# Designed miniproteins, single chains, continued (2): the designs that were tried, part 29

Each design is a single chain, and the fold is of that chain. pLDDT is the mean over its residues in the fold that is shown.

## One batch from the design tools (miniprotein)

Design m5037
Fold by ESMFold2-Fast:
Structure m5037 (fold): chain A 70 residues (1-70)
Amino acid sequence: MEEEIKKLRKEINKILDEIDAVGTDEQRLKVGEILYKYEVELRKYRNDPSKQLEIMKKALEELKKILDEA
């Protein structure tokens, strides 16, 4: 579980760095909205690592979609 969370964080950070480097202002705004949405969800399940892992996977998928829709 810890290794999976670390891998997800690396993937999320890589996508965030890519959007920051080459993304549009519209993509950066969408990223902000997604990060806020998932931060709220992570706070609700702060004591449930399995649920947090699921939430992070969904966040990664939505972030990848934003990058692909450039």
Scores: mean pLDDT 78

Design m5038
Fold by ESMFold2-Fast:
Parts: structure tokens; C-alpha cells; sequence
Structure m5038 (fold): chain A 80 residues (1-80)
């Protein structure tokens, strides 16, 4: 079983999230916009160092930002 709070586990989770989002967009026949990609990259980097409580909040904020078309700068501030 993976060790709780492992950096390696967090990195694997973060990269899995990136792949799933990119695959979901590809399945719909579109690519991420530059802004959506930047939001995803910020969220993925934050997930690599986040604890369990923070991971869900990072995913929620990133998904909301992409869905609502929030500016990247607002996402950066929210994920600090």
C-alpha cells in the first residue's frame, strides 16, 4: 500500500490528474486553451506538495476555474 503523504505518491496522483483532464478534452474532440492548460499546470504542481486535506480543495478550485473561465491570476491567488 502507498505511504500516506509520500511525495512520490503525490507526484503520481498529480500526473494522473493531468493525463485524465487531457484525455477528457481529447475525447470531446478539443484541446485545452492556453489559459486552461496554465490552470491545469498550476494545479498539478500544487498537488505534488499538497497534503490529503489540500488535494481535494486544489482539484475543486482548478475545476471551477476552468468551468467558469476564471483568469489564471485569480487561480494562482486562490491556490496559495
Amino acid sequence: APLPGSTTDNEKFAEAVRRQVEAAFAAKGRTLSDEEREILDIAVEKLKTADFDTQGEILRLAAEAIREGKPVEEVKKALD
Scores: mean pLDDT 73

Design m5039
Fold by ESMFold2-Fast:
Structure m5039 (fold): chain A 57 residues (1-57)
Amino acid sequence: SFSEEEAERRARSVRDALLAEGFSEEEAQKIGEEVRELLLAGKGDEADRLAVRAMTA
């Protein structure tokens, strides 16, 4: 499981990567928020799958 600080850092990294790929701020924030929630819930594998899927969509 990730700490709150680590989960936020990872979620921000995903959000920033999506913004760089041309996603809207709203879409990037939504996906980043879902990643943060999954990491805080101890679902790191689900969070990784969501991030990869979003980046390759």
Scores: mean pLDDT 79

Design m5040
Fold by ESMFold2-Fast:
Structure m5040 (fold): chain A 78 residues (1-78)
Amino acid sequence: STGEEAAGLLEYAASTGGLSPEVQELLRKAGELAAAGDFEGAAELLEKAAEIAEKEGREDQAEGLYGGAERLRELAAA
């Protein structure tokens, strides 16, 4: 289901260790938005989290977060 896909993406993003508390808080908020069906809002928060991860030198995590945001936007458009 669409909700299960969004939840899986957010769980995957949250499972990437070594992220700052700021990035983790954005992922938590994105999860709340996705659970409410706001996939577009969740995607925006993942994009912000990715930008911060990038600035922190976490390029692999940032790439995954950008990918997750794109997938959430696909779910929002469906």
Scores: mean pLDDT 76

Design m5041
Fold by ESMFold2-Fast:
Structure m5041 (fold): chain A 75 residues (1-75)
Amino acid sequence: ALELLEKAKEAIKKGDLETAIKYLEEATRKAMSTADDATRAELMALGSKAVKALKEGDEEAALEYIEKMAELIRK
């Protein structure tokens, strides 16, 4: 999951938003598959907020949400 978040961040920096969203959705799905119910809900919320930020052109907010997801995955 962490490697997919890094690929999403790289795609954001290259301006490839469609690829960034794809990696972000895959990272969220993989992280959720191994998380408890509380962490799963938080990961889903952060993933949704990051995708929304990317669609609105707020790359800074998207990167902040991705970093919070990475922290939850590390636990």
Scores: mean pLDDT 80

Design m5042
Fold by ESMFold2-Fast:
Structure m5042 (fold): chain A 70 residues (1-70)
Amino acid sequence: SEEKEKEIARKEMLLNFYRFALGAGEYVLERLEKNPKASPELIERERQSVETFRRNIADLEAELEKLKAE
């Protein structure tokens, strides 16, 4: 249905935003881990942020697979 196609498009757009955010977060995390002056607390916060984006991406990918299979 057209409603299903619109829902898929919205979720794919959101997925693209999360993938961009993950890429940016991973870049920041890599730079922090290579910086001997970076605080462990800052590294841990960024690591948690990256993990949250990975989880959101996995959830959206699973939701998209279900929608496309229906």
Scores: mean pLDDT 88

Design m5043
Fold by ESMFold2-Fast:
Structure m5043 (fold): chain A 72 residues (1-72)
Amino acid sequence: SRAEELYREGLRHFEEGRYDEAIELLEEAVVLLANTLGPDHPLVAEALRALGEVYRALGREEHAERLFRQAE
């Protein structure tokens, strides 16, 4: 699906240190997955965790913690 493509591309950009692009792609993936599958779906949790990891890498600890809590 398009959301899965966005998720994979977001992870690839994160691995390459392209944090701003990773955030854009992962945020879009979260929105699409939540709208299609519902906010409690496991794939939404995975995308939120990935987004949290990017924010942690940027030193945005409070933002990362909020995202990890949403993933639970």
Scores: mean pLDDT 87

Design m5044
Fold by ESMFold2-Fast:
Structure m5044 (fold): chain A 69 residues (1-69)
Amino acid sequence: MEAVRRLLDEEVRLSLLRARLSIAKLAGDEEEVRELEERVREAERRFREAYEEAAKVDPEAARLIGGRP
């Protein structure tokens, strides 16, 4: 279950970073947008890796967290 827990952590991290990026874009903060885009790319890589590991041990849980049928 560690892999599934990791996936949940990375999903939350990615969601929060995407929300922050949207706010920064709306505010017109080009510097923060650039930094957050880099952090989102990193979080997307971590989420993908966590998804693959979770899918190996519990594919149903991975699908529920990672999102699509």
Scores: mean pLDDT 81

Design m5045
Fold by ESMFold2-Fast:
Structure m5045 (fold): chain A 79 residues (1-79)
Amino acid sequence: SKLDEFKAEVERLAADPSATLEEVYQRLRELVKGLSLDEVYEAFEIAAEIAQRTPDPEKGRLLAEAAYRVLKEKVKEYK
């Protein structure tokens, strides 16, 4: 499913020491295209869980920030 692809990509980015906030944000933004608002919230929960499990707190914050930016943009689109 699209959410399985999202989860796999977030796990990959969590393990990538070179991944920047902008790169993570852009990839997550592409993966949530065409999702409903409910599915976007589910994607955010997936990303938040992965961020919380990440041993590097700075990487965790980066992942959470990128996911939150995507959620905020999608919520605005649905008004």
Scores: mean pLDDT 82

Design m5046
Fold by ESMFold2-Fast:
Formats: sequence, C-alpha cells, structure tokens
Structure m5046 (fold): chain A 97 residues (1-97)
Amino acid sequence: MEEEIWKEAENAIAEIAMYLGRQGIEKGDYDGAIKAYESAIKVATEELKPEAYTNLGEAYFNKGEYEKAIDYFKKALEIDPSNERAKKLLEEAQKKL
C-alpha cells in the first residue's frame, strides 16, 4: 500500500518533469527540455520510461543531434516495442542521417 503510493508519487513527479520538458521544447529551450526529461527518467517507473526516453529522443532530434535521438528511441523500444511514436520518430531520425 505505502509502496504503491510512493511509486504513484514518483510517477507524478516524472509526469510533471515531462510536462516541463514539453514546455521547454515549445519555447525552443532544448537544453532545458533535455534536463527535465533526464530528471523524469531518474524517477520514472518502467511503465513511464518508454515515454520519457521517447520525449528525450525528440528533444535531441529538435536540437539536430540525430544519433543521440536514435539511441533514446531505441531504448524506448527495448522497453515497449509497440510504442508507435518511438517507431515513427526513430524512422524520421534515421532519414536525417
């Protein structure tokens, strides 16, 4: 019970960090977005890690660091092979190389 409540709190913190990362992307602050998503990954449960890795890869993609973006999209797909967003973004990043 307490263990599950603590995991829910960690996931809520991860979701807030991912929201702040998204706001960074919208403002063109890709370095700030990267830091926010890295913070999300540190506290995210394995259920949220694919989304966090996908968002981190998208931030690197927007910064033009396509090789790093590919690495993070692959990490997302290792955890969740059915993640359609990670698959699409991986294909788009590979086309930039």
Scores: mean pLDDT 82

Design m5047
Fold by ESMFold2-Fast:
Structure m5047 (fold): chain A 60 residues (1-60)
Amino acid sequence: LDEAVKALKEGKYDEAVKLLEEEIARNPTARAYALLGEAYFKLGKDDIAEEWFAKANQLA
Protein backbone atom coordinates (compact mmCIF):
# COMPACT_ATOMS: atom_id res chain seq x y z
CA LEU A 1 0.00 0.00 0.00
CA ASP A 2 2.78 2.50 0.92
CA GLU A 3 4.43 1.97 -2.50
CA ALA A 4 1.11 2.79 -4.23
CA VAL A 5 0.73 5.99 -2.15
CA LYS A 6 4.30 6.98 -3.09
CA ALA A 7 3.57 6.36 -6.79
CA LEU A 8 0.46 8.59 -6.55
CA LYS A 9 2.46 11.40 -4.93
CA GLU A 10 5.13 11.13 -7.65
CA GLY A 11 2.51 11.33 -10.45
CA LYS A 12 3.08 7.71 -11.53
CA TYR A 13 -0.63 6.98 -11.84
CA ASP A 14 -0.35 3.91 -14.11
CA GLU A 15 2.14 2.33 -11.67
CA ALA A 16 -0.16 3.24 -8.75
CA VAL A 17 -3.10 1.48 -10.48
CA LYS A 18 -0.99 -1.67 -10.94
CA LEU A 19 0.23 -1.66 -7.32
CA LEU A 20 -3.30 -1.06 -5.99
CA GLU A 21 -4.80 -3.85 -8.12
CA GLU A 22 -2.15 -6.22 -6.70
CA GLU A 23 -2.95 -5.05 -3.14
CA ILE A 24 -6.72 -5.47 -3.67
CA ALA A 25 -6.20 -9.01 -5.03
CA ARG A 26 -4.40 -9.95 -1.78
CA ASN A 27 -6.17 -7.76 0.78
CA PRO A 28 -9.25 -5.76 -0.36
CA THR A 29 -9.67 -2.71 1.90
CA ALA A 30 -11.70 0.51 1.72
CA ARG A 31 -8.42 2.48 1.66
CA ALA A 32 -7.04 0.55 -1.33
CA TYR A 33 -10.31 1.06 -3.24
CA ALA A 34 -10.29 4.81 -2.43
CA LEU A 35 -6.67 5.16 -3.60
CA LEU A 36 -7.50 3.31 -6.84
CA GLY A 37 -10.36 5.78 -7.35
CA GLU A 38 -7.93 8.67 -6.81
CA ALA A 39 -5.50 7.19 -9.36
CA TYR A 40 -8.24 6.91 -12.00
CA PHE A 41 -9.43 10.45 -11.21
CA LYS A 42 -5.87 11.75 -11.77
CA LEU A 43 -5.83 9.88 -15.11
CA GLY A 44 -9.02 11.76 -16.13
CA LYS A 45 -11.27 8.68 -15.85
CA ASP A 46 -13.82 10.29 -13.54
CA ASP A 47 -16.60 7.73 -14.15
CA ILE A 48 -14.31 4.82 -13.23
CA ALA A 49 -12.97 6.79 -10.25
CA GLU A 50 -16.54 7.29 -8.90
CA GLU A 51 -17.19 3.51 -9.11
CA TRP A 52 -14.10 2.76 -7.01
CA PHE A 53 -14.98 5.47 -4.46
CA ALA A 54 -18.46 3.91 -4.15
CA LYS A 55 -16.88 0.49 -3.50
CA ALA A 56 -14.56 2.04 -0.90
CA ASN A 57 -17.56 3.55 0.90
CA GLN A 58 -19.34 0.15 0.94
CA LEU A 59 -16.29 -1.51 2.56
CA ALA A 60 -15.80 1.23 5.18
Scores: mean pLDDT 81

Design m5048
Fold by ESMFold2-Fast:
Structure m5048 (fold): chain A 67 residues (1-67)
Amino acid sequence: EVTELERQVLGVLSRGPRSAREIAEALGISQTTARGVLRKLERRGLVRRDPATGRYSLTEEGRALVS
């Protein structure tokens, strides 16, 4: 089961790659909270991080959850 906050993060990422800061600003949460959610989603294989840009994007599995 995906929490409401995790679902909101996936929804933001469905619009394109975003940094933790951009997600925090979009959802009105702290960057620390955004990073925590993103790490959990990455661990579950739903998002991936680009180390060069720090941006997160949906995996194929993550896109399936928001489609």
Scores: mean pLDDT 84

Design m5049
Fold by ESMFold2-Fast:
Structure m5049 (fold): chain A 64 residues (1-64)
Amino acid sequence: RLEEAIAAVRERAVAGYVSALDVIDILKEYFGLSREQALAALKERGKGLFTVEEAEELLREFAA
């Protein structure tokens, strides 16, 4: 569920950032993606660290 995934991003955030690993864990837990599928999605972004806003936007794209 998108709202639960967004709450998880906010709970995992340190100084307003979440790691790619945190985003992978959230995608696996809330959207049922495999690690490989989540990694492929994040590789398109080319970065290992996301702001809370960037992570929330990514999650909204998967929920659409």
Scores: mean pLDDT 77

Design m5050
Fold by ESMFold2-Fast:
Structure m5050 (fold): chain A 64 residues (1-64)
Amino acid sequence: MSDQQKKQQIYDAAYKVLREEGLDDDRAKQIAGAIADSSMQSGLSLEQAVKTARTVGRELKARA
């Protein structure tokens, strides 16, 4: 599997989770992109990236 495919999978999964947590489309895209970039740099698994997205989404919703 290519690094580009892995990055896209993480982005798609993170975006979906952020939308489920109640973030708007623009914000969810921006944060999903940041999580995908960070996950590729840090070697995070898809499961770890999804957990990060859920935590971030919940914290942002609670502060908004």
Scores: mean pLDDT 80

Design m5051
Fold by ESMFold2-Fast:
Structure m5051 (fold): chain A 74 residues (1-74)
Amino acid sequence: VEEALELIDKAGTLAALVDPEAAKLLGEASRLVKEGKLEEAIELIEKAIQRLEGKDPQAVELAKRALEKLKEAL
């Protein structure tokens, strides 16, 4: 879970430079992970990835890694 949070934070920092709404979704997902609401967090991360596709491949990669870690924890 800590590793997923770190990946979300890094992805959110990059997302803020290209899509503030995607960064907001990642910030909300981080809060949901801390509350143990992993399924809801996964949904928000997937929405952020959709917004970041074609804008920042590095942010997408970090968000996808976070998504995998959360799905394994579910």
Scores: mean pLDDT 83

Design m5052
Fold by ESMFold2-Fast:
Structure m5052 (fold): chain A 71 residues (1-71)
Amino acid sequence: MEELEKELKEKLGKALELVEKIYSSGDEEKIKKLEEILKKYEPKLADRSLSIEEKIKILEEIIKELEELLA
């Protein structure tokens, strides 16, 4: 349990770091794509019925899309 909570926190931290990098870039196209990604995943992350494992998977998807956006 503790290991999953740590992984969730680490994934969340990485996602937030990537979000900050995109906003800091001032790239309007990347910011628009970021907003679309966040809008897509926000209702999934707001679902309190999701397991920690499911939340980690969602964060991994977000991180992947954000990394592709920065590449």
Scores: mean pLDDT 80

Design m5053
Fold by ESMFold2-Fast:
Structure m5053 (fold): chain A 63 residues (1-63)
Amino acid sequence: SAAVEARGREYRARLSPEQRAIIDEIAEKLNEIGDALDAFIEGLKNGDEEKAAAGMEGLGQPV
């Protein structure tokens, strides 16, 4: 929601540059995990074994 986004921006503005860098790194890693999870789910849904395996590798699990 717009209110949650506004609160997030306000919170970020109150952080030090070092704290903002840490938050940005965490957000980047969470986005990578989300993309890998989406690939895994789509692979399973479509019976695409290669896409499902790629998603599992992205989640840090060996296949």
Scores: mean pLDDT 73

Design m5054
Fold by ESMFold2-Fast:
Structure m5054 (fold): chain A 75 residues (1-75)
Amino acid sequence: MSKEELDAEVRVALATMEVAIAKNAYKQGKKIENADEIIKRLREVADWLRAQGREDDAAFVEEGIKEVEKLKEKQ
């Protein structure tokens, strides 16, 4: 695994965890803290992945952004 491949995998894993934490907070009836900052970070990750030609990973993170945005609108 190259440094670039490892960096991409770590970024996707962290993005996945942030989405999971936000979804879990919502399911527990808790406010999603820093939702706008989470969305901003996820967007930066998706943009970076797309720039690296990792289209499927970028699309996956973008779906996570949509989920967090939808849950934020319901709070």
Scores: mean pLDDT 83

Design m5055
Fold by ESMFold2-Fast:
Structure m5055 (fold): chain A 88 residues (1-88)
Amino acid sequence: MFEFVKELDEEPEDGVLIGEDDPVLAPGSPAHRAGLRPGDRVLSIDGVPIPNRETLISALMSPGVHELLVLRDGRLYRIRVEGGPIPL
């Protein structure tokens, strides 16, 4: 479930932008199951800033429940994602 945090007055350029055909959003993937969508920007996972896509993928494949800070349409949300393999 997405937990609304706040609106941002200035949008950060940091983090990882999720594209429309992004393998991170493959059907059954951790991010897809958690309700992430194309256009979402992941700023941090478990309180740690995400500098690149490789770090995001590695973290999402790590087992356990992770808390992501996501920017969507100028709004910050917290979401929980159960880590696991990215399916083919």
Scores: mean pLDDT 74

Design m5056
Fold by ESMFold2-Fast:
Structure m5056 (fold): chain A 84 residues (1-84)
Amino acid sequence: NAELEEARRLLEEGLKLAREGKLEEAKKLAEKALELAEKAGGEYHPLTIGSLGLLAMIYKKMGKEEEAKKYAELAEERLKKLEA
């Protein structure tokens, strides 16, 4: 699936940029990765959950604690359903 491959590349690049402190750029890539992963793989796809986790990390680094908590809780909820 080309959309899932693109989501994976965007997630990897977004994570790299977040580690480098390029938070606004990382956020744009993470948001696009989430959109593509959710559209192509659904809400429980590993790439969807990974993109939510990356957004949580980015918002926390930006000092936006409420947004960070929202994405972290959503990622944790979806991951728990995958762990069976």
Scores: mean pLDDT 87

Design m5057
Fold by ESMFold2-Fast:
Structure m5057 (fold): chain A 60 residues (1-60)
Amino acid sequence: MKKIETFEGDAYDGGTPANAKLLGKVKVKIDANGVLLEFEADRDTPGVQELKAAFEAGKA
């Protein structure tokens, strides 16, 4: 489906002006509504887990 987007690269902690700490490499597949279909990461850290939860909630 052409509305499924795949993003891969380095993930950063929240991406706010206050911080940009590298969380690790991630690969994310979401649909046009931001619904998480797949999530892969090279690290299993609290920051990565939070990022995955944000995608699952449609808030990343």
Scores: mean pLDDT 60

Design m5058
Fold by ESMFold2-Fast:
Structure m5058 (fold): chain A 60 residues (1-60)
Amino acid sequence: LKEELEKQERRLKGAEENKEAILENVREVGTEKDIKEAEEKYEKELKKLREELEKLREKL
């Protein structure tokens, strides 16, 4: 359980860092629509990962 939590936390952190890098690139070259689509898509994905992590914490 603890190792699974650490694994999920690292996965979430990596996804958050990756999201920020992608969003910065989209902001430089993309349109407002591209930025909104990217932000919404990644926000939903990160929320799902956070919810899975919270469920793992509740089982402790």
Scores: mean pLDDT 77

Design m5059
Fold by ESMFold2-Fast:
Structure m5059 (fold): chain A 70 residues (1-70)
Amino acid sequence: MSEEELEKEVEVAFAIMTLTVMKKAGASPKEAAEELRKLAEKEKSELFEKVAEVVEEKGIEAGIEYAAEA
């Protein structure tokens, strides 16, 4: 895999892990999306920003599904 593909896979794994933990903790979609947006700003990640948007609109499970397909 290229360096870029590896970085993307790490971002995907981190997004899924973060959302899964927050879902089990009973976080709201708004709280989960806010946490992902903080990560997007810190890491300058378009993926985290897009996943946060999906979470806000369709919920945490939809965000996990989106990240897994990215």
Scores: mean pLDDT 80

Design m5060
Fold by ESMFold2-Fast:
Structure m5060 (fold): chain A 57 residues (1-57)
Amino acid sequence: SKEFKETLQEAGRLQREALRRPTPEILARLQELGDKLEEYGALITSRNLYALVEALG
């Protein structure tokens, strides 16, 4: 779906930003995107986002 594609694109952008400059706002948004991706069934991508948030938070 369009929503799934947009969620993946946003997650990719924010993952790059978090690796450069992690902020509480970026990490919170990545967690929200992880939740959305898990709902879409993208379990590996969702788990990778959760792991990044845990590592940087």
Scores: mean pLDDT 87

Design m5061
Fold by ESMFold2-Fast:
Structure m5061 (fold): chain A 63 residues (1-63)
Amino acid sequence: DPHTQRGIELLGRGDYEGAIENFQKAIQEDPNNSTAWGGLGYALRKLGRDEEAREYFRKHLEL
C-alpha cells in the first residue's frame, strides 16, 4: 500500500519520524500488515523510543 512504501522510502533516507507516521497509517488501514509493524518497531528503536514501541505493540498484542 502507499503508506507502507512511503515508510520504507523514508527509512532508507533516515527520516525515522516520517517513517513512523506512514507505518502507523498503514497499520490503521490494515492491522495485519506485518511489514508496517516491523518498520514501525525498527524506526522507533532507531530514535531510542523503545518504551513507545513496547506500549504500541502491547495494545495490539492480539493482532
Scores: mean pLDDT 77

Design m5062
Fold by ESMFold2-Fast:
Formats: sequence, C-alpha cells, structure tokens
Structure m5062 (fold): chain A 63 residues (1-63)
Amino acid sequence: SAAYEEGRRLLSEGRAEEALRAFEEALKQDPSLGGAWRLLGEILAGQGRLEEAAAYYAKADAL
C-alpha cells in the first residue's frame, strides 16, 4: 500500500516516529501486512521498547 511504501521511505531517512505512523496507517487498511508488523517491531526494539516490539513480532509470525 502507499502508506507501507511511505513508511519504508521514512524509515530509510531515519524518521522513525513518522515511519511508525505510516505503518500503523498501513495496518489499519490491511492488517495482513506482515512486513509492516515486523518493521514496527524493529523500530520499537531500536527504541528499547522491547515488550511492544515482541507483541508486533508475534503478530507478524501469526500471519
């Protein structure tokens, strides 16, 4: 989706908070986007938010 592509672009630019919002929007439109769940987990893990990251990795793995 356009939101998923935007999230990946923002992440490559180091704009992690904006990338988070774009991936959240992508998942509102298509919750089956395992890549978006995984990238949300990676961003949160990079921020030290390990419990939230684990939850998103679990969602990606369940798809």
Scores: mean pLDDT 84

Design m5063
Fold by ESMFold2-Fast:
Structure m5063 (fold): chain A 73 residues (1-73)
Amino acid sequence: MGLEEFRRRLREVEELTRRALEERDLALGEEAVRLAEELLELAKRTGGEELIEEAERALERARAALEEVREAL
């Protein structure tokens, strides 16, 4: 278990990150970062190095998007 949930949550993070940038929505950006942090925690519990690296990349993208949206305000 966990892999299907990880993939679902990863897609959600990626979608919110994209929407935050497209809509310049601070709340979507903050939610993307929050979910990405939860995704990284899930990856660490699962113990897969590849999952952890993918979650870390997703978190970096979400944080970059949030910062870009904040600068646009």
Scores: mean pLDDT 83

Design m5064
Fold by ESMFold2-Fast:
Structure m5064 (fold): chain A 62 residues (1-62)
Amino acid sequence: AERDAYLDELVEEFAKEHGIPEEKVERLRRLARQLYDRHLSHLPFDEELAKKVLEVARALVE
């Protein structure tokens, strides 16, 4: 829950910095959470790893 809130905040900031349209932001958020849960949920929250997940999610959303 707390880590999901931080990830959501990073998604909003990332979308604003990269000019991602609102219609893609929800898909980006969903995909970022799925990727984080699959690969990083067993580790302490790391903002830099979360940002790398966002870059991967962005490429997949295009």
Scores: mean pLDDT 74

Design m5065
Fold by ESMFold2-Fast:
Structure m5065 (fold): chain A 74 residues (1-74)
Amino acid sequence: MKEILEELKERVLERVREYMREHPDWSLEQLDAAVALIVGEAIEETEKETGYVPTREEIEEINRAALEELERLR
């Protein structure tokens, strides 16, 4: 369980970094909207691969980590 959550978080952070690299001219608001999509897609993939369904609190934590990474890279 903990390992799956850590892998999910890292997957999200890697995708956020990739989107920042591909879209350096996007506004923070546009990137923030993209983060929500990235998190949702990563969660769906993890559920499909492992059957693991994150809790509401875990989803909030992942979303916060993604937004913090976006701010760090800006």
Scores: mean pLDDT 77

Design m5066
Fold by ESMFold2-Fast:
Formats: sequence, structure tokens, C-alpha cells
Structure m5066 (fold): chain A 78 residues (1-78)
Amino acid sequence: SDAEAEALIEQGKKLYEQGKYDEAIAKYKQAIALGSKRLQARAYVNLSEVYFKQGDYQKGIEALAESIRYIGLEIEES
């Protein structure tokens, strides 16, 4: 559900702030699996930030591309 996805994004942010990057990634990926297009887009943005912080620019760019794709789908539905 969206409520579960939003809670997972919040948990991921707290883990990221603690430097627990792998655990943050896991929470954001779970949020992507459970959320609406809006929450999937948000989770992909947060996921990209973790990848860039780790120096994985390819995965960061791929996550941003997915975020843009889901934002585009949300705009079409609006």
C-alpha cells in the first residue's frame, strides 16, 4: 500500500542519515515494489542519492531515469 511504501521511504532516509547505505537501498527497493507511481518516483530519487553517495554513477543515473519515467506517467494520469 501507499502508506507502507511511504513508511519504507522514511525508514530508508533514517538509515541513509546513519550511513547505512545498503539497508537504505533495501528499504527504497521495497517501497518501489509496494507504492503508487508517485511513491515509486520518490523512492527512485532517494535510491539515486544513495548510489551517487557510494560513487555508483551508473546506478544513480539509471534510478533517476526511472524516477523521470514514473513522474511522466503520473502527469499523464493527472
Scores: mean pLDDT 83

Design m5067
Fold by ESMFold2-Fast:
Parts: sequence; C-alpha cells; structure tokens
Structure m5067 (fold): chain A 63 residues (1-63)
Amino acid sequence: EEEERQKLLEEIQKLLKEMGYTEPFEVDPRLTLEQLKAIVEAAKVGLENGIGLSPKLIVADRE
C-alpha cells in the first residue's frame, strides 16, 4: 500500500530523468495507486517508442 506507492513515485521520477527532464517535479500526492501504475506503464511504453511522457500528467497543481 504505502510502500508500493513510494516505489511507484521513485520509478516515475527515474523515468522522467531518463527522458531528459532535469527540473524538480512535485508529483500529485492525491494520485491513486492505479493512476501511479498507469503513469509508470505509459512512461515505459513512451520510452520504448521514443515518445516522452508530459510532466503535466503527474505534477501537482499548485493552486
């Protein structure tokens, strides 16, 4: 649950860095485990096909 969430957040940050995003990102803390898993899967598929994932999909809305 919480441990799984932390692993998914770390994987997302790693994938963004591999895509060339060097800016710090705030991942939306309200995202469910299913949403986080979907983002990781989409990012992996994007990397394999040369298509990056937009940071806007995971960055927290600041207000």
Scores: mean pLDDT 64

Design m5068
Fold by ESMFold2-Fast:
Structure m5068 (fold): chain A 79 residues (1-79)
Amino acid sequence: MEELKKELGEALRQGDVERAKELIRELIEAGATKEDFESVMTPDNLRSLTPEQVLELIQVFSEAGRDDLIDILVEGSRP
């Protein structure tokens, strides 16, 4: 769990959206909570992503039935 969270943070900072999508799926399968994702998907980590890349992550959450996690990305993009 902790190692996957660390790797996700690194992928987000590097703009590696394909790796981030893979790690998100692994975290969901491992039973990661909304708090686990909030600790990694901070505004600072998300700033490296384009709006299009953020939408790709939203799609992964939606496909996994984790619409509660979409709020993290929406809050992170609010002015």
Scores: mean pLDDT 79

Design m5069
Fold by ESMFold2-Fast:
Structure m5069 (fold): chain A 70 residues (1-70)
Amino acid sequence: KEEQLAALRRAESILLEAIKAGKLTEEQREAVREALIAAGVSEEEARELVAKPAEELLKAVSERGDELEA
């Protein structure tokens, strides 16, 4: 649980930097995908999520974190 939450926080940090820069790079998308998988998201679901715009992806990551906290 704590390790999965740490992975999601890492993904949030990457996405916040991408949003500030106005661009989500392929390397950042890959890092977020790996973090989501580490947090327990399936490979298929993580692939679908990282195809989204950075703001939508950040919302999905935040919602997953809330699910783990509940």
Scores: mean pLDDT 77

Design m5070
Fold by ESMFold2-Fast:
Structure m5070 (fold): chain A 89 residues (1-89)
Amino acid sequence: ADLVKQGDEQLKAKKYSAAIEAYKKAVESGGSKENLAKAYVMRANAYKDNHLYSEAAEDYEEAAKVLEDTDPAKAAKYKGWADDLKKKA
């Protein structure tokens, strides 16, 4: 089964936790970390829209950790978003 395709289908359905799980398995098999970080960001955005700022901040921090070695500029951006949300939580 294509774990990236499964993750993409879960994201379209707004099933972010299932998408994150599929992308984590894809990364463990040598897949792209970018899709995993994107899923965390999309779930963080959904949490933020529902005023769940602590949960949103945690997901932005996880996105930053996923990308710290491959895309440090994007990782720093997501960490900044997490730090901003912690001020509202």
Scores: mean pLDDT 82

Design m5071
Fold by ESMFold2-Fast:
Structure m5071 (fold): chain A 78 residues (1-78)
Amino acid sequence: KAIELFDQALEALRAGDYRKAVELMKKAMEVLRKATPEEQQKFIDHAVQKAEEARAAGDKLAANTALSFAGYARSILV
């Protein structure tokens, strides 16, 4: 759910479709806020993994975006 929306948001971001990326990110955050702590932790782990992949590929924008999502997810897990 949230992971799928997040992956779609990163694809939109890479394609330069910033409007679609923002809309998908908002939907992912809405799903994430209603998720269980276990689901939120899985999302954090996934976002961190995607950030590492983007960093290895030299994609700083995608890496920073993924880390920001992980940070947001950590903030609502508390």
Scores: mean pLDDT 80

Design m5072
Fold by ESMFold2-Fast:
Structure m5072 (fold): chain A 61 residues (1-61)
Amino acid sequence: IEDLKKAAEVVRQRAEELRKLGDEYAKIDPELATVYREQADRAEEGAKRIEEIAKNLEKKK
């Protein structure tokens, strides 16, 4: 479960970077910006789900 908590942190950092890229590319390449923002949203959701899974695994250790 410690690995899952670390994975969630990495995924959250990735989401932050993707959000910045989306903002930067919004004026240059709107299609690419949309992809980055979509990836950021999914990464954020993934981090939350990983945290929930880690909590459930902790209970069933």
Scores: mean pLDDT 77

Design m5073
Fold by ESMFold2-Fast:
Formats: sequence, C-alpha cells, structure tokens
Structure m5073 (fold): chain A 60 residues (1-60)
Amino acid sequence: MITFSVKTASAELAEKVASYLKKHYPDATVTVSGTEVTITTDASPEKAIAMVLEAIGLSL
C-alpha cells in the first residue's frame, strides 16, 4: 500500500483530480486537502504518480 500526495496549482484543480481518480481508479482512496490530492493505492509508487499526472493532464 502506497500513500502519495500531489500539490496542484489550485483547489479547483485538486477537486478535478480527485473526481477523475475516484471515477477511473475506484479502488484507490483519494482525499483532497486544499490544493493537495492524497492517493492511497496498492499499486506501485510509479503507477500512483502516473494516475495523478494523468488526472491533471500532465502526460508529457
């Protein structure tokens, strides 16, 4: 189990990221604290990071 937090540019973006993660990755636990999104998952740390980056459109 991995817990990972990502800082976003705004609270609105954090809410969008959380909604995306809950919708597309329902097995993950997602919590929003202001501009930060915390995700807890049994996936690898790299996958957890990729999930959040995908949600905020940072797929580079």
Scores: mean pLDDT 74

Design m5074
Fold by ESMFold2-Fast:
Structure m5074 (fold): chain A 102 residues (1-102)
Amino acid sequence: MEAVREEVDAVLDAVARHLASRGRPLTPEEARAVADGFLEFLKEAMERLKAAGASEAEIRELVDEALERLRAILLEAGAPPALVEELIAELRKELDAYIASL
């Protein structure tokens, strides 16, 4: 669990730094691309956690924390708040379904 949490934190920190370094607000297309990429990363992380014996509750906790951090990063990068809420809701729905299938 801790090693995967560290990896998730490192990826989110790298995303935040990259977006900040651009010096311009995120476009809707860029925000969606960031969300899609992070979704794929979280799915792989969840599979690894499941294989390592993590409980569904532990996986849900990590996902919830990761989505809240992603929300903050997208807002700070200048993505429209309404779009950020839509993207986070879409990710949460897809990840909840994925966790249930693990």
Scores: mean pLDDT 84

Design m5075
Fold by ESMFold2-Fast:
Structure m5075 (fold): chain A 75 residues (1-75)
Amino acid sequence: IEEFERAAEEYARRGDEAFEKIREEGSEEDKEEALRVAGEAQRRAAAAVEAGDIEAAVEALREAAEKLEEIVERA
């Protein structure tokens, strides 16, 4: 249980760092994609939490962090 909370915090931190980098250096298209990725992750994580599926919530945050990091590499 604590492992999921720590994983969620780590992925949220990674996502925030990538999002800030995109905001500073990314193109308009990269910024729009980052907002879409973040919004989708919020919706999926919220739905998973409502369903009591903490692992699915962590996976949503992990996928978002990885996608945002890929955008950073492109920028």
Scores: mean pLDDT 79

